Designed miniproteins, single chains, continued (5). Designs and how they scored, part 55

Each design is a single chain, and the fold is of that chain. pLDDT is the mean over its residues in the fold that is shown.

## One batch from the design tools (miniprotein)

Design m17899
Fold by ESMFold2-Fast:
Structure m17899 (fold): chain A 63 residues (1-63)
Amino acid sequence: SELDKIIEEIKKVFAEGGGTVTISIDASGNVSLNGTLLVDDPAKRAEIQKRLRVLVGKLQEAV
């Protein structure tokens, strides 16, 4: 499904930043992310954060 693809992409982006993530979706379709990024490069962190904002928006719209 589209949801599964977005979830896997979010997990992949966190892994690229040396971190992990837990994604929760409640019965009302609200999305919650609990994760960490270990990358110390400010430019790489900013790029990852921007990609995550886009993906989280897509996930929220897909639920």
Scores: mean pLDDT 78

Design m17900
Fold by ESMFold2-Fast:
Structure m17900 (fold): chain A 75 residues (1-75)
Amino acid sequence: SAALARLRELLRQLAEAVSAGDREAARQTMAELIEAAKEYGEEGIAWVQSAIAALSSVDPELAAEARAALEKALA
């Protein structure tokens, strides 16, 4: 429950950074989300994949970077 609450808070922070146009904050939050998702399992990974998919229409370069980082983290 505490771990899931943290993952949800990071997802909220990512949404805020993206809506504010704060690209650096979005990048840092995405990196934290990827690491947190590894600990929370399949559901956390699915949420991060959804966030990356949504990000791809706003910042395709950052989305590609995040997707590559997620693939490496899960290998």
Scores: mean pLDDT 80

Design m17901
Fold by ESMFold2-Fast:
Structure m17901 (fold): chain A 74 residues (1-74)
Amino acid sequence: SVEELIQQAQAYLEQVKAQIQAETDPAKRLQLLRDTVAWVQQVLAQILSLDPDAGNQFAQWADKQLAEMGEIVK
């Protein structure tokens, strides 16, 4: 379901953000960010195909999360 996909995506992004914050190797932090961006793009495509409005709302939230992770990686 769309709700299940969004719930799983939110939980995963929270987990990855914590992993990036705990990671001491800059190269590994960057790789985690890149992998997360690719994963978000895949999940967003799935959500958009099922519910475009929910997908657009998720995209706005996810973009903010990715921007915050990007600040940690810098």
Scores: mean pLDDT 86

Design m17902
Fold by ESMFold2-Fast:
Structure m17902 (fold): chain A 83 residues (1-83)
Amino acid sequence: SSELLNRARTSLGRAVRYASGKAREYALKALESLNAGDLESALEYAEQALREAKEEYKKNPSEETREAIRYLEEAIRYLKKAL
């Protein structure tokens, strides 16, 4: 569904704004893959971004990292529904 893909793109974009380091790098790769129509790669990169964001949150909890996690989880749900 194009609506699901648009929601995933929006959530990934928000995750990029809040994420830092490797989480942000993987979230950007997820967006690039999604824009290229590669949903499988987009999901894999989004899941890698989520793992990195969760590790960052354990070491240094912040509102920004918590928001990045939330938006990455939303993006992953939309991507899984679109697959």
Scores: mean pLDDT 90

Design m17903
Fold by ESMFold2-Fast:
Order: C-alpha cells, then structure tokens, then sequence
Structure m17903 (fold): chain A 100 residues (1-100)
C-alpha cells in the first residue's frame, strides 16, 4: 500500500527535489520489504516510470534509484538475480546517455 502510494507520487511529480525525497522514502521501504514478488513489482514499476519520464534531472534520480533497488533485490531474491542485473544495465545506459 505505502509502496504503491509512493510510486504514484513519484510518477506524478515534476519537481526533481520532491522526486529525490520520495525516492529516499521508497528506498527505505524497499530495504525493509521481505516479499520478493513485491520487490520485483516495485522495480518493474520504477522502470516504467523512468521510461515515461522526460525531465533529465528526474530521469537521473530514477535511474540511480532503480540501480539501488535492484541491488537490494539481488541480495534478497537469488532467483531474480539476472532480472535485477538487467535493470541495473538498462539504468546505467540511461545515466550514460544523460552525461553525453
């Protein structure tokens, strides 16, 4: 419930500073989440939000969050290891494009 509410607010924000604060709160919830299916669904939704985002500053924040959340998934759910790695690689690709 709280994860879904934060994801909705992240998708709706146009302010990079608000996005950074919401992403910090989401990451703390991700660290505490024990259900791998909830973690995977959260990471998939984050990637959807990132792919729809047009603001470069917000895209950078979301890509960095996707990397950190995917690292947590790798640690908590070995079955989804390669799914997490794929998200990290795609997020790094976004960061590289933003620096060019």
Amino acid sequence: AKLDELLKRIAETTDPEECEELCKELLELVKKEKDPEVLLATIDRLEEILNSEKNPEIRKILAELLIEASKILMEKDPENYFKAVARIIRAIGVLIELEL
Scores: mean pLDDT 84

Design m17904
Fold by ESMFold2-Fast:
Structure m17904 (fold): chain A 69 residues (1-69)
Amino acid sequence: APVTIDIVVEVGLRLNELAKEKGISGGEAVELALAGKDPEMVKIIEEVAEKHGISVEDLKRALAAFSGL
């Protein structure tokens, strides 16, 4: 299924909330999630992908396109 802007915004908001808890920027959180370097950030992508019936790969691609979120 195609990834919609609303799904990308949901991921961005959840990553930004976790970023604030860890004292890092939202952009750094997106980079960590895409690189698979933080298991908590990766889990957010996996949970959102499963919730919306999309692939993790499609969601990562869409998130990378919106790297300013």
Scores: mean pLDDT 80

Design m17905
Fold by ESMFold2-Fast:
Parts: C-alpha cells; sequence; structure tokens
Structure m17905 (fold): chain A 59 residues (1-59)
C-alpha cells in the first residue's frame, strides 16, 4: 500500500541519517496514526515530511 511504502521510506531515510532506533520507532508510530487520519495523498506527504523533520531535530 502507499501508506506502508511511505512508512518504509521514512524508516530507511531516518536510519541512513543516523537517527537513534528509539526515535525512529516513536516517529513511525506517530506517522502511522497520522497517516490513518489523512484525507489525501498530499496530506500524507506533508505529514511524513513533518514527522521526519521532527525526528531529525530530536536526534
Amino acid sequence: SRRQSLLDQVRTTLTSMGVPEDLIEKALSELDVRLAQAKSYEEQLRIAMEVMLEAMEEA
């Protein structure tokens, strides 16, 4: 699914950036919940970008 592909892409990106695993799991849990509530693909992309930036800033 597009949602699963997006989750996988975010995990791969954060892992490649050296973000700690506990922060990655936290980010992916938040992303999964927010993506389930998203009404459009555009909103899914925005949410994914926001979650990734927040995780990178916390690292």
Scores: mean pLDDT 83

Design m17906
Fold by ESMFold2-Fast:
Formats: sequence, C-alpha cells, structure tokens
Structure m17906 (fold): chain A 89 residues (1-89)
Amino acid sequence: SWEEETRRQFEELARSFPDPEHRELVLEIRELTLRLVRLSERARTDEERDALGQAAEHLARALEAVERGDLERAREHLRKARELLKRLE
C-alpha cells in the first residue's frame, strides 16, 4: 500500500542518519505525512485543500532542513505543519 511504502522509505532515510535526533525528526515527518494523506482523502473544500498544501510544503522543508543538519529549522516547519493539520481534525 501507499502507507506501507511511505513508512518503508522514511525508515530507510532515518537509518541513514547516525544521530538519534535526526532519526526522531524523520519519523515525526513520516507520521505527519501519513496524517496529511488521511486528511486529504476527507477534504471537501478548497480551503481545506489549501491548508493541506501548505502543510505538505512545511513537511518538505522540514525534511530538507533535517538533511542539512538544521534541526531547529526542521522543528519550526514541523510545528507549522502540526498546527495546520490540527485545524483540519
């Protein structure tokens, strides 16, 4: 399934980082990505779709920040993604 493939890809990425803090952030990005997809399947309005798009952008930026070793920037993008997704629940 898409969820199984996504979990596998993020687990492989997490294993590429020796630092536990990097791995934790990658796994958090995974959980928020899975939540985003579940919410996108239930989206009914353009406003909801826009919020999901913004959350996806923040998750992508968080992953880029983790890959650069910028953990503070990664956490900031994750915080923004969480806030957007929480408004849709």
Scores: mean pLDDT 84

Design m17907
Fold by ESMFold2-Fast:
Structure m17907 (fold): chain A 71 residues (1-71)
Amino acid sequence: STQSALRGAQRARELLGQGKSPEEVIEELKTLPVDEALGGLSYVSLRALWDRDSKAVDLANKAARELILKS
């Protein structure tokens, strides 16, 4: 749901704001319900693109693809 996706995005923002690496944030997001995880991973990917962090973009997109394909 949109509410779950927004909750995931907010959690990703909070974890990155605490100084956690994109890799650490992605691993925490993968433990959440799929809609919430996808919302958070979308935020991580967009933030990483803004920061020119191509490795973090690739990791977030890979995690999102794996969640979708295993659903």
Scores: mean pLDDT 87

Design m17908
Fold by ESMFold2-Fast:
Structure m17908 (fold): chain A 68 residues (1-68)
Amino acid sequence: AREAAIAAAVEEGKKLGVDEAVARELADAWLSGDDARGVRLILSGRITAEQAAAISAAVRAALKEAGV
């Protein structure tokens, strides 16, 4: 479940030109319920709000597929 969600974030990130480490960090923050860490990534300029939204959608789709 968590592994599949992180993998989905990384793959979506690659399509958007987002660094793998940033995509993994965003997915981990979301899965951990750490909204502040996610917002900090956007404010740091490492990822745009649009890219973050697309990655979040991919994470949600992967969790649904995994049955969680």
Scores: mean pLDDT 76

Design m17909
Fold by ESMFold2-Fast:
Formats: C-alpha cells, structure tokens, sequence
Structure m17909 (fold): chain A 57 residues (1-57)
C-alpha cells in the first residue's frame, strides 16, 4: 500500500523505530483513515514533526 511505504519513510527520516508487527497492526486498524493513523502513531510516541508530515499525505 502506497500510504504504508510513505509512513515508513517518514518514520525513518525522524529516526523513529516501530516493531514490524506493531506497525502492521496500526496500519490495519487505521484502514486508510489518516486521523485514526495519527492518533495511533501518537499513542506509540511518534514525534509531532513526523505526525505533521503524515497528516499531509
């Protein structure tokens, strides 16, 4: 999925690591909903700067 790849690239850009299993679960739970994706990533401690870039996707 295009969104999954872009999110992973943004996380790497900001030096943030999520376990592959956790990342897959977050992507599945969000089910294409960017707002839900942002909330789930924020709960896992993703930096605000990375979340702002993801919100622009």
Amino acid sequence: MELEKKVKEILEKYGFYLPEETFKEIIELANGDIEKLIVLLATHGVPVEALKEIAKL
Scores: mean pLDDT 80

Design m17910
Fold by ESMFold2-Fast:
Structure m17910 (fold): chain A 68 residues (1-68)
Amino acid sequence: MSTDQKVLLLFARGLAAGLSLEELRARLREYLTSQGVPEDEIERIVANLEAAYRAEPEAWRRFGAALA
């Protein structure tokens, strides 16, 4: 599974589990840092995921639940 797919799964599952955006941001940063992703790229990835969640929060929660 690609890093992108793992990031999406981690974010969606965390939302479905009731984690806050702050907790999700911390987990995403930890994972991406472990994969060797530069800090500036981590910030862009996190910002993009937060924007996507704000557009369709219910869809993201349902997606994460379906992946459990």
Scores: mean pLDDT 79

Design m17911
Fold by ESMFold2-Fast:
Structure m17911 (fold): chain A 74 residues (1-74)
Amino acid sequence: VEEDFRREAPDAARAAEGSLENAKKYGQEGKVDQAASYLTAALLYASLVDMGGDRETAAKLREKAKEVEKEIEK
């Protein structure tokens, strides 16, 4: 189980970063619902990265998600 998550963790991290970029983009365009959906996806992928054992990358992704959320809420 842990090895399966570890194998998928790099893809999950990449997906999380892409989701954060989309969340920020849609947030800047005023598309709050789409931005929130991508933010949720990014947090889900960050959790998969954490489960794969890369806690440092997961923590960085969660911090980026917090920053994006703060920008959307402005």
Scores: mean pLDDT 76

Design m17912
Fold by ESMFold2-Fast:
Structure m17912 (fold): chain A 61 residues (1-61)
Amino acid sequence: SERIEELRKEFEENPSIENALRLDVELAVEILHAIVLGEEVPEELLREEERVRREIERLLA
């Protein structure tokens, strides 16, 4: 997704809580969309969502 690519870049350039949350939400939406359409969820996408969520948890600690 074009949006996810831009959000990845923004998070890499400025790893703020806001940028991490924006990226996590869009990753979750893509995962849910694939599930609803009966498509295979890419393993890389699931791993990325988990990684971003862990980074949010670290930033909030």
Scores: mean pLDDT 83

Design m17913
Fold by ESMFold2-Fast:
Structure m17913 (fold): chain A 62 residues (1-62)
Amino acid sequence: KTVLVRGEGENAEKAAEAVKKIPGVKKVVLIGKTVYVETEESSKEEVIAVLESEGLKVEVLD
């Protein structure tokens, strides 16, 4: 099962590159200051932590 995580903030591009390195991340889409991350459920907490560490506001969409 996968989940969709949304992050928004000034460091969105840097955060997008960081989350691509996480095992279980399937897809990363950067649109302006917003990052959409499709990840395995087991990697969700790590994705959230990385996005928040870059100062993004994070929301789980699924």
Scores: mean pLDDT 84

Design m17914
Fold by ESMFold2-Fast:
Structure m17914 (fold): chain A 82 residues (1-82)
Amino acid sequence: LTPEQAAEAEVAILEIKAAVHLNTAKRYEKQGKVEEAIKHYKEASDYYRQAAELARQSGLEETAKVMEEGAKEAEDRIKKLE
């Protein structure tokens, strides 16, 4: 793998982890389990932020922007629940 291909693969893995936590948080929120929802939204935000940073460092500017939008969605939901 080239460094670029390795970075793309790592970003994809982080994005999948973030998406799993985001969807898990949404399920807990729907069930009224606010504390569990917040924990998973925080995990989702962290993984999206990690993916955005790695994408930006690797010159994947558009991907970084999409990851930042994912982090913002999770952060906005945390703010709504707190």
Scores: mean pLDDT 88

Design m17915
Fold by ESMFold2-Fast:
Structure m17915 (fold): chain A 89 residues (1-89)
Amino acid sequence: SITLSPEQPDVAPGDTLTLTATNSDSSQSMVLELQGLVDGVRRTLASTFAGASSTVTVTAVAKDQDEYWGRVLTQSGQVLEALLSRVTP
């Protein structure tokens, strides 16, 4: 199984966003992406590769942006996505 860190409420511009993913699957790797909606465009702000049976963390600095998401792409082609934070300037 793959788990993403819980939602980070009450994030202000300038705060650090922290996204942690745990890959409990011993048979496949994954890519972790921290994505944000920046000026109406969805962008990958930080990414890392996670091997089988691993935990990885990526960070980004919050700005005057609408929403942030954690996204995982598995080696098998599955996509998991969860809201990380909403920032109100």
Scores: mean pLDDT 79

Design m17916
Fold by ESMFold2-Fast:
Structure m17916 (fold): chain A 62 residues (1-62)
Amino acid sequence: SVKELVKQLTIEQLRYMGEETEAVLALRRAGRSQAEIEAERQRLLDEARAQRALMDQQIAAA
């Protein structure tokens, strides 16, 4: 249902935020450059956007 898809979008957003925070913390502890940290943030954002696009396809197909 559309309601379950909206709930899943919220869950994916929270997962992305958690992954971003953990990845940034790990990279900072490893002494990685700001450019590397921003690149990893962008990769995680792109992955989250791809997941969102799949859910948008399911909504459109309903």
Scores: mean pLDDT 77

Design m17917
Fold by ESMFold2-Fast:
Structure m17917 (fold): chain A 62 residues (1-62)
Amino acid sequence: GHSAAASAGAAARGGGADAARAQEAMVLWNKHGTAEGAREAALAAGADERHAEAAQVSAKSG
């Protein structure tokens, strides 16, 4: 859902990624469309493991 893409972007920012990397994370989420994709997008954008797990959990819930 929409919350999953937002969670991937938020996790990327929280994990130290800038606005450009957060946007990249949302693009990767849209490409994969899965909770696993949200986690991978956050990690690819430079978020740490804890924030990547938060993105995956939010994607599963939303």
Scores: mean pLDDT 63

Design m17918
Fold by ESMFold2-Fast:
Structure m17918 (fold): chain A 102 residues (1-102)
Amino acid sequence: SEQKEYAENLRKYVEENKDKLNFDENVYNALRAYLLTGDESYILKNKEALLKVEDPALLLADIAYNLLSLGEISLEELKERLEKLKELLPELSEAIDTVQKL
């Protein structure tokens, strides 16, 4: 399935960069909550911290992989959340594009 192939591509991207997986728990949890629920307040309340993330593409890929692999979100919902995230955080649009192209 497209979802299974995309989840595997996310997994490989995260595994190849696993030595860089060191993210603030509050930032991780806020972004995860947004991707899971679509509640924009998680992004708006944490905008400054999200913009300071060293590797936002890796953070997004790690969370997206976990949510998809656990069946907590569909690929369609994830694509919708990522497009909306580019509107909320245009400064991260390149990182989001990287994740979307995996």
Scores: mean pLDDT 88

Design m17919
Fold by ESMFold2-Fast:
Structure m17919 (fold): chain A 89 residues (1-89)
Amino acid sequence: MMEKERKELEEKAIAGLRAVLAGQPNPLSGEESEKIAKYVEEHGPMEAYNLLGKVLLGREVKTEEEREEVLKLLRELREEVLAERRAAE
């Protein structure tokens, strides 16, 4: 991808993750979501962890320890969201 497209996708991914973390529906369009998924698929799982690190930790993931921290926070968030949805039913 061109550098400008990469930065725009990263910013949209960060904004989308923040909205989901706040319990809001994903603000990204289907096309935008597909572009982000393809970008992560093409550049590997480390790019996904870097995006999550910027949202959850305010920094990029550089070490395996930081990656585990992001995974732990993501698991906790997922469990909280699922619990809220079950309680709302």
Scores: mean pLDDT 65

Design m17920
Fold by ESMFold2-Fast:
Structure m17920 (fold): chain A 88 residues (1-88)
Amino acid sequence: ALEEAEKKLKEIIEEGAKKVMEAEKKAHPGSSVAEEPQGLIAAKELVLGIDSGLYRPLSEESKKLVEETRKAIEKAKEEIRKAKEAAA
């Protein structure tokens, strides 16, 4: 269902952004880049393919998490598209 696909996309974005923030906090102790709400907003944008520059330089762990999350978002968007076509 469309509702399930939209919920899944939201969960992927939120979980991915949180993991990126936690990885950057661990890689750069004392950095303010992982402070909420700006840090969380920037992490969500980063996993959506928008680089605000707030998370520079990215750790290798964060780069991997961003790439994996972006792939998951693309799959979820495809599921939403299919659900919309089925509902039309």
Scores: mean pLDDT 71

Design m17921
Fold by ESMFold2-Fast:
Structure m17921 (fold): chain A 86 residues (1-86)
Amino acid sequence: SRQKAVDILIQLIQSSKKARQDYFAKNRAYVIYTQIQVIDKMIADTAARRGVSADALKQRLIDTLRNDVSQLGVFIKRTIDFIIQH
């Protein structure tokens, strides 16, 4: 379901780099791992620009994703769809 996919994506965004590597090594889906790394960088760059902590912005984005995927646009929707399929 869409909600389950969002929950999985949130877990991946919150997980450590090592935990993501371990997950994707087992599933051999390194493409999505690379996309999550890009999301982390986008969050960090946006947080710096807005003068807030990256963790605070990450939490706000997670809360938004639970209600509206459009915060990160079609990119996050595609990432969620990929996770559902893999």
Scores: mean pLDDT 63

Design m17922
Fold by ESMFold2-Fast:
Structure m17922 (fold): chain A 113 residues (1-113)
Amino acid sequence: MKPTLEELVEEAIEQIDFLKKTISDPAELAREIARIVYDTLKKLVELGYSREEIEEALKRLLEYLKKYLPEEVVKVLEESAEKIIDALLEGKYEEAQKIAYETIKEIEKLLEE
């Protein structure tokens, strides 16, 4: 039985809450959060969820993240996640990984101040 959209979002939130208790470096925490978001998007695509369902899950995750990350970081995640969803739905896994890597670098740059 495939997990629900809500179960996958809740799993991601629980992973983020755990990391917040264990990672003291804000930049490392932001990198791991970005990884969890992209892993969640990839899992949704692999489970056969529609674009609209994946975008709804992303919106819920981003609203949660606004409590913990600067709005500039959330905006970078949102813009990059849309491109990653496009690449994943087209089966372009290497392109999706490249976008995720570039996103992590941009987040690091924003948090170096």
Scores: mean pLDDT 81

Design m17923
Fold by ESMFold2-Fast:
Structure m17923 (fold): chain A 88 residues (1-88)
Amino acid sequence: NKREVLLGKYTQTRNVAAGETVTLSVTVEKDGKDGKATVRVYAQLTNGNTVLVAEQTVDAKKGDTITVTFTAPGDAVSYTAEVYTEEE
């Protein structure tokens, strides 16, 4: 099975209303496999649910800053961006 390796994580704790534009930035701590990684952004909604709000394949080298911008799908209390790569 492929193993996911976390390259960077950032959590913004902020009340966000549905329809607001959110920008998250996360620093890459290690090179991604073949210089690639996946960034996923999760929203912690006011109703207690965690939902995936963005997923992108990005170039990832140590020291890079990955920025993701999206529209809030619902009222949220925090957003977490995770950058990870797959290794065998």
Scores: mean pLDDT 81

Design m17924
Fold by ESMFold2-Fast:
Structure m17924 (fold): chain A 82 residues (1-82)
Amino acid sequence: KAIEEGKELAERVLAAARTAAENILRLTSPEGAKAMADSFIAAANQLVEKYASQPVADYVRKAAEEGIALVREAAAAVEARA
């Protein structure tokens, strides 16, 4: 049960990260891209804290780390092409 719940949460976090990264990559403003990335990072860190003491904590933490990396890369790509 906990493993299945953890995998479902991880998949949802990564799907949200992919959507956020796609939205960031469509921006032409480095400031706007950074603001969207920072917003996702804050939400991801809050989710990690929410589940820190739960059996699914490791799944949420790993997905959040991967998602944060993805949105940071997207923001950096916008910065590089500005």
Scores: mean pLDDT 85

Design m17925
Fold by ESMFold2-Fast:
Structure m17925 (fold): chain A 91 residues (1-91)
Amino acid sequence: KSLVELLKSRSKETQLSIILLLANMARYNPELFKQWDPSVELLETMIKLAEEIKKEILEDPSLSEQQKKQGVEILDEAIEILKEALAERKA
């Protein structure tokens, strides 16, 4: 519960870095990710934060269309990985 609150209190840049790090861990080191046993609440929170960051990227007038596309593609991949982990955790 405190980890969820800490994640929510971080800057969007820090949240993005943590989300991408953990999504990469889930994909490339699934045994370590499973041993860590992230809670359903944490996984759901990370997915929601990733969706919020995606929206912020799309609405950011300082970013080019190519930067928005690249950022969205990276976040969509991370979101799919986290959704897969959540589905396994709930099974």
Scores: mean pLDDT 80

Design m17926
Fold by ESMFold2-Fast:
Structure m17926 (fold): chain A 87 residues (1-87)
Amino acid sequence: SLIDILRAYLIQRINRAPLPEEVKEWLIGQVEAWAEALRARDWARVEALLAEIRAKADSETDPAVRAFLEELAEELRRAAAQLRADE
Protein backbone atom coordinates (compact mmCIF):
# COMPACT_ATOMS: atom_id res chain seq x y z
CA SER A 1 0.00 0.00 0.00
CA LEU A 2 1.02 3.66 -0.29
CA ILE A 3 1.24 3.86 3.52
CA ASP A 4 3.69 0.91 3.57
CA ILE A 5 5.83 2.55 0.84
CA LEU A 6 5.91 5.84 2.77
CA ARG A 7 6.76 4.01 6.03
CA ALA A 8 9.66 2.12 4.37
CA TYR A 9 10.96 5.32 2.73
CA LEU A 10 10.85 7.30 6.00
CA ILE A 11 12.55 4.53 8.04
CA GLN A 12 15.32 4.30 5.41
CA ARG A 13 15.78 8.10 5.56
CA ILE A 14 15.97 8.02 9.38
CA ASN A 15 18.56 5.19 9.27
CA ARG A 16 20.72 7.17 6.80
CA ALA A 17 20.53 10.40 8.82
CA PRO A 18 23.47 11.47 11.04
CA LEU A 19 21.45 11.11 14.26
CA PRO A 20 22.19 9.46 17.64
CA GLU A 21 20.99 5.83 17.71
CA GLU A 22 18.52 6.58 20.54
CA VAL A 23 16.88 9.30 18.40
CA LYS A 24 16.72 6.94 15.39
CA GLU A 25 15.04 4.18 17.46
CA TRP A 26 12.50 6.65 18.87
CA LEU A 27 11.71 8.13 15.43
CA ILE A 28 11.29 4.68 13.86
CA GLY A 29 8.78 3.90 16.64
CA GLN A 30 6.95 7.18 15.89
CA VAL A 31 6.81 6.41 12.14
CA GLU A 32 5.47 2.88 12.86
CA ALA A 33 2.75 4.33 15.13
CA TRP A 34 1.97 7.02 12.51
CA ALA A 35 1.54 4.37 9.78
CA GLU A 36 -0.83 2.36 12.04
CA ALA A 37 -2.84 5.53 12.83
CA LEU A 38 -3.14 6.29 9.09
CA ARG A 39 -4.39 2.74 8.36
CA ALA A 40 -6.98 3.14 11.15
CA ARG A 41 -7.91 6.65 9.85
CA ASP A 42 -7.30 7.86 13.42
CA TRP A 43 -6.57 11.49 12.55
CA ALA A 44 -6.47 12.59 16.21
CA ARG A 45 -3.67 10.07 16.86
CA VAL A 46 -1.85 11.18 13.69
CA GLU A 47 -1.93 14.80 14.93
CA ALA A 48 -0.85 13.74 18.46
CA LEU A 49 2.17 11.83 17.06
CA LEU A 50 3.18 14.86 14.94
CA ALA A 51 2.90 17.08 18.04
CA GLU A 52 5.20 14.67 19.95
CA ILE A 53 7.87 14.89 17.22
CA ARG A 54 7.62 18.71 17.20
CA ALA A 55 7.85 18.80 21.02
CA LYS A 56 11.00 16.66 20.85
CA ALA A 57 12.45 19.04 18.23
CA ASP A 58 11.74 22.03 20.53
CA SER A 59 13.65 20.29 23.37
CA GLU A 60 16.70 19.33 21.22
CA THR A 61 19.89 21.35 21.79
CA ASP A 62 21.67 20.00 18.67
CA PRO A 63 20.52 22.25 15.78
CA ALA A 64 21.10 19.51 13.16
CA VAL A 65 18.97 16.99 15.11
CA ARG A 66 16.29 19.65 15.69
CA ALA A 67 16.21 20.56 11.96
CA PHE A 68 15.82 16.88 11.00
CA LEU A 69 12.94 16.39 13.47
CA GLU A 70 11.19 19.55 12.18
CA GLU A 71 11.62 18.45 8.55
CA LEU A 72 10.36 14.91 9.32
CA ALA A 73 7.31 16.24 11.20
CA GLU A 74 6.41 18.51 8.25
CA GLU A 75 6.83 15.61 5.77
CA LEU A 76 4.56 13.37 7.91
CA ARG A 77 2.01 16.22 8.23
CA ARG A 78 1.88 16.80 4.46
CA ALA A 79 1.58 13.06 3.69
CA ALA A 80 -1.24 12.64 6.24
CA ALA A 81 -3.07 15.75 4.95
CA GLN A 82 -2.85 14.47 1.35
CA LEU A 83 -4.13 10.98 2.30
CA ARG A 84 -6.98 12.53 4.34
CA ALA A 85 -7.96 14.79 1.39
CA ASP A 86 -8.17 11.69 -0.86
CA GLU A 87 -10.99 10.17 1.31
Scores: mean pLDDT 87

Design m17927
Fold by ESMFold2-Fast:
Structure m17927 (fold): chain A 69 residues (1-69)
Amino acid sequence: MTLLGVETEVSAEKAVKDAIKASGGTIVGEVRVGDTLYLLAEFPDKEQAEKGAEAISKIPGVKRVTLSG
């Protein structure tokens, strides 16, 4: 199990959520503060989490991607 944290502009919400799901991730946490969206996603393994992180980091409006575990 590997966790991925994403900090993004709200405008990128759909693209980020679609990328998480396409990479096999499940959204386990979501917090919105102003125009910034914080997402926490769980992946079954590190390889899928790394693929998700790479895909998400290419999305315009994404500020930070953190891979843990």
Scores: mean pLDDT 84

Design m17928
Fold by ESMFold2-Fast:
Structure m17928 (fold): chain A 61 residues (1-61)
Amino acid sequence: GEKVQALTERYIALSLELIGLEFELELLKLRGGNPAEIETLEKEIEVLKGEITKVKQELKE
């Protein structure tokens, strides 16, 4: 249905965004990055994971 398509598209978009942020976090850690920058990215990743979880729950209907 239309809801399933919209949720699937959102899931894909959020998943790609998560991959990008996880890659950035790994690069910061490899460079011995600023702890404040690492903390900021970790918070952004947790927000995205929460949104992905919500989309997954709606898709399970």
Scores: mean pLDDT 83

Design m17929
Fold by ESMFold2-Fast:
Structure m17929 (fold): chain A 75 residues (1-75)
Amino acid sequence: VEELKREAIEVLERMEEALEEEAGRLAAERGEDPEEARELARERLEGIKEGILSIEDKELAERVLETLRRDAEAL
């Protein structure tokens, strides 16, 4: 399960920059602060990483990894 969690975090880390940029761009389109949106995105990503590290079920870890890989491909 640890290897699956490691892979999931690696996928998430590769997505971090793209997610932060998208959050900033979307905020700008809404007339909100892009820098604040990027900071909030980073905070949310840290929370997700902590959640992944807490997984003890192999099947759940596999599902999370599959979901993150799918999300990364959609970016």
Scores: mean pLDDT 78

Design m17930
Fold by ESMFold2-Fast:
Structure m17930 (fold): chain A 75 residues (1-75)
Amino acid sequence: DREERERELREQVRRLRAAAEAFAKQYGDSGIVALAEETARRVEEALRAGDLERAEQILREGEKRVLARYLQAAA
């Protein structure tokens, strides 16, 4: 169901942003929030274009970039 997949993607984006904000608060890195927000904008653009597969890929790429930023800052 397209509507259900869109809702799930938006919920995952919301969780990604919340995780980035929590990390920024703990480690003082505002750049991770910017990455999560950029990911959210790109996912919404893909959803507006009707491309669910691209939206899912953008989210996965964004999650990996946020994780990489986290690991670099925590080292």
Scores: mean pLDDT 82

Design m17931
Fold by ESMFold2-Fast:
Structure m17931 (fold): chain A 65 residues (1-65)
Amino acid sequence: MLNEAIYALAAMAVGVEEGARVEVEEVDGQIKVVVEAETPEAGERMRERLEEIGRATGMKLVEVR
């Protein structure tokens, strides 16, 4: 729904800011965000920011590679 679209856009924007590659996948009707960060520190920062956004929208699933 709208929250899913907002979450996906926010995740992509955060990825651009942090220099990480972000892909959004749909699995069984759930939004899953996959982050490929250049450094572990960027990956952790991405996870924290996306978890905060997810908490606001009800979308929380983040995978960091």
Scores: mean pLDDT 69

Design m17932
Fold by ESMFold2-Fast:
Structure m17932 (fold): chain A 64 residues (1-64)
Amino acid sequence: MEPKLEYYSSEGPDGRFFTVAVDVETGVVYPGAVGETEEEAKAKARERALAAWKADPNRPPVPP
């Protein structure tokens, strides 16, 4: 099954966007990503979340 991800984006002081992906079913917070645009940050966060989930969905790579 695929994780059901929600994205939380925040604009940084230098105009970059930081996005973190959260599995809404489990509450697991995956590693965040930074991008020049919100779309890039979300895409990078999604790739990181899927990589972490693929490695082991029961082992979150970072604490909440």
Scores: mean pLDDT 73

Design m17933
Fold by ESMFold2-Fast:
Parts: C-alpha cells; structure tokens; sequence
Structure m17933 (fold): chain A 76 residues (1-76)
C-alpha cells in the first residue's frame, strides 16, 4: 500500500500541475484523463492486494464514474 500511496501522490501532484497550467482546454482534458486513469489503475491494484478482487472491482467501477464526472466538469 505504501508504494501505491506514494505513486498516487506523485500522479496527483502532476495532475494538479496540469489543471493549474495555462494549457489549452483540450490538452488539459487529455493529460488529466491519462493521469486520472493511471491513478485509478494504481489504486485498484493496491485495493486488490490488500482487500481482494471483489473490493478492487467495486472500487474500479466507482473510480471510473468519478473520473468521467470530473472530466465532464473540466470539459464544460
């Protein structure tokens, strides 16, 4: 979990940097999607290792919904 937490922190800081940048909206959305998907993948794998496959699958579905909702909000 510790290694996954550190990776998520790094990716989260990079995501924040992208969102705070003065990049074109399309480029921000593209980079934010890539980073959010990587964060979700790392988090799902960490949940799988600690809580098992069923918990990981539930977390993945919930995380996917959150990512899509946040990206839609940026796209507006």
Amino acid sequence: MEEAAERIKELGEELKKVLESDLPKEEKIKKARELAEEILEVAVEAVRKEYGEEAAEEFREKGKEVVEKELEEIEK
Scores: mean pLDDT 78

Design m17934
Fold by ESMFold2-Fast:
Structure m17934 (fold): chain A 57 residues (1-57)
Amino acid sequence: ISSLSPEERKRFVEETISIAVGRTLAKRLGVEAPESVEEFREWYREDVAKNGPPKFK
């Protein structure tokens, strides 16, 4: 039995939103987007590892 804490639920919602945003951006850029939460997570982590984290001024 898994009891989801409010923190875990919030994290899950944020990840779901990230997928929707990722799809929109991928569609605009004409690239493929992952279909599942786990694939999106790994894709994002892999992208950061390859291209580096976002720059800050």
Scores: mean pLDDT 59

Design m17935
Fold by ESMFold2-Fast:
Structure m17935 (fold): chain A 62 residues (1-62)
Amino acid sequence: MEIGKEAIKEAAKRLGVSELEAGLLIASGRIPKELAEDLAKKYGISVKELQDLVREYLELNY
């Protein structure tokens, strides 16, 4: 949950988009590959786990 929220905020900042748009891009696997890999490394998880955590966060908060 915390990782999902933090990853969304970081991606939104780096892409210059809204948090909702960044979350949807991560959850759908449409985020730039390099950014997805950077975020996964930052949190010590796989890109798939990052996508799953962001999807769970969106389902609980939107």
Scores: mean pLDDT 82

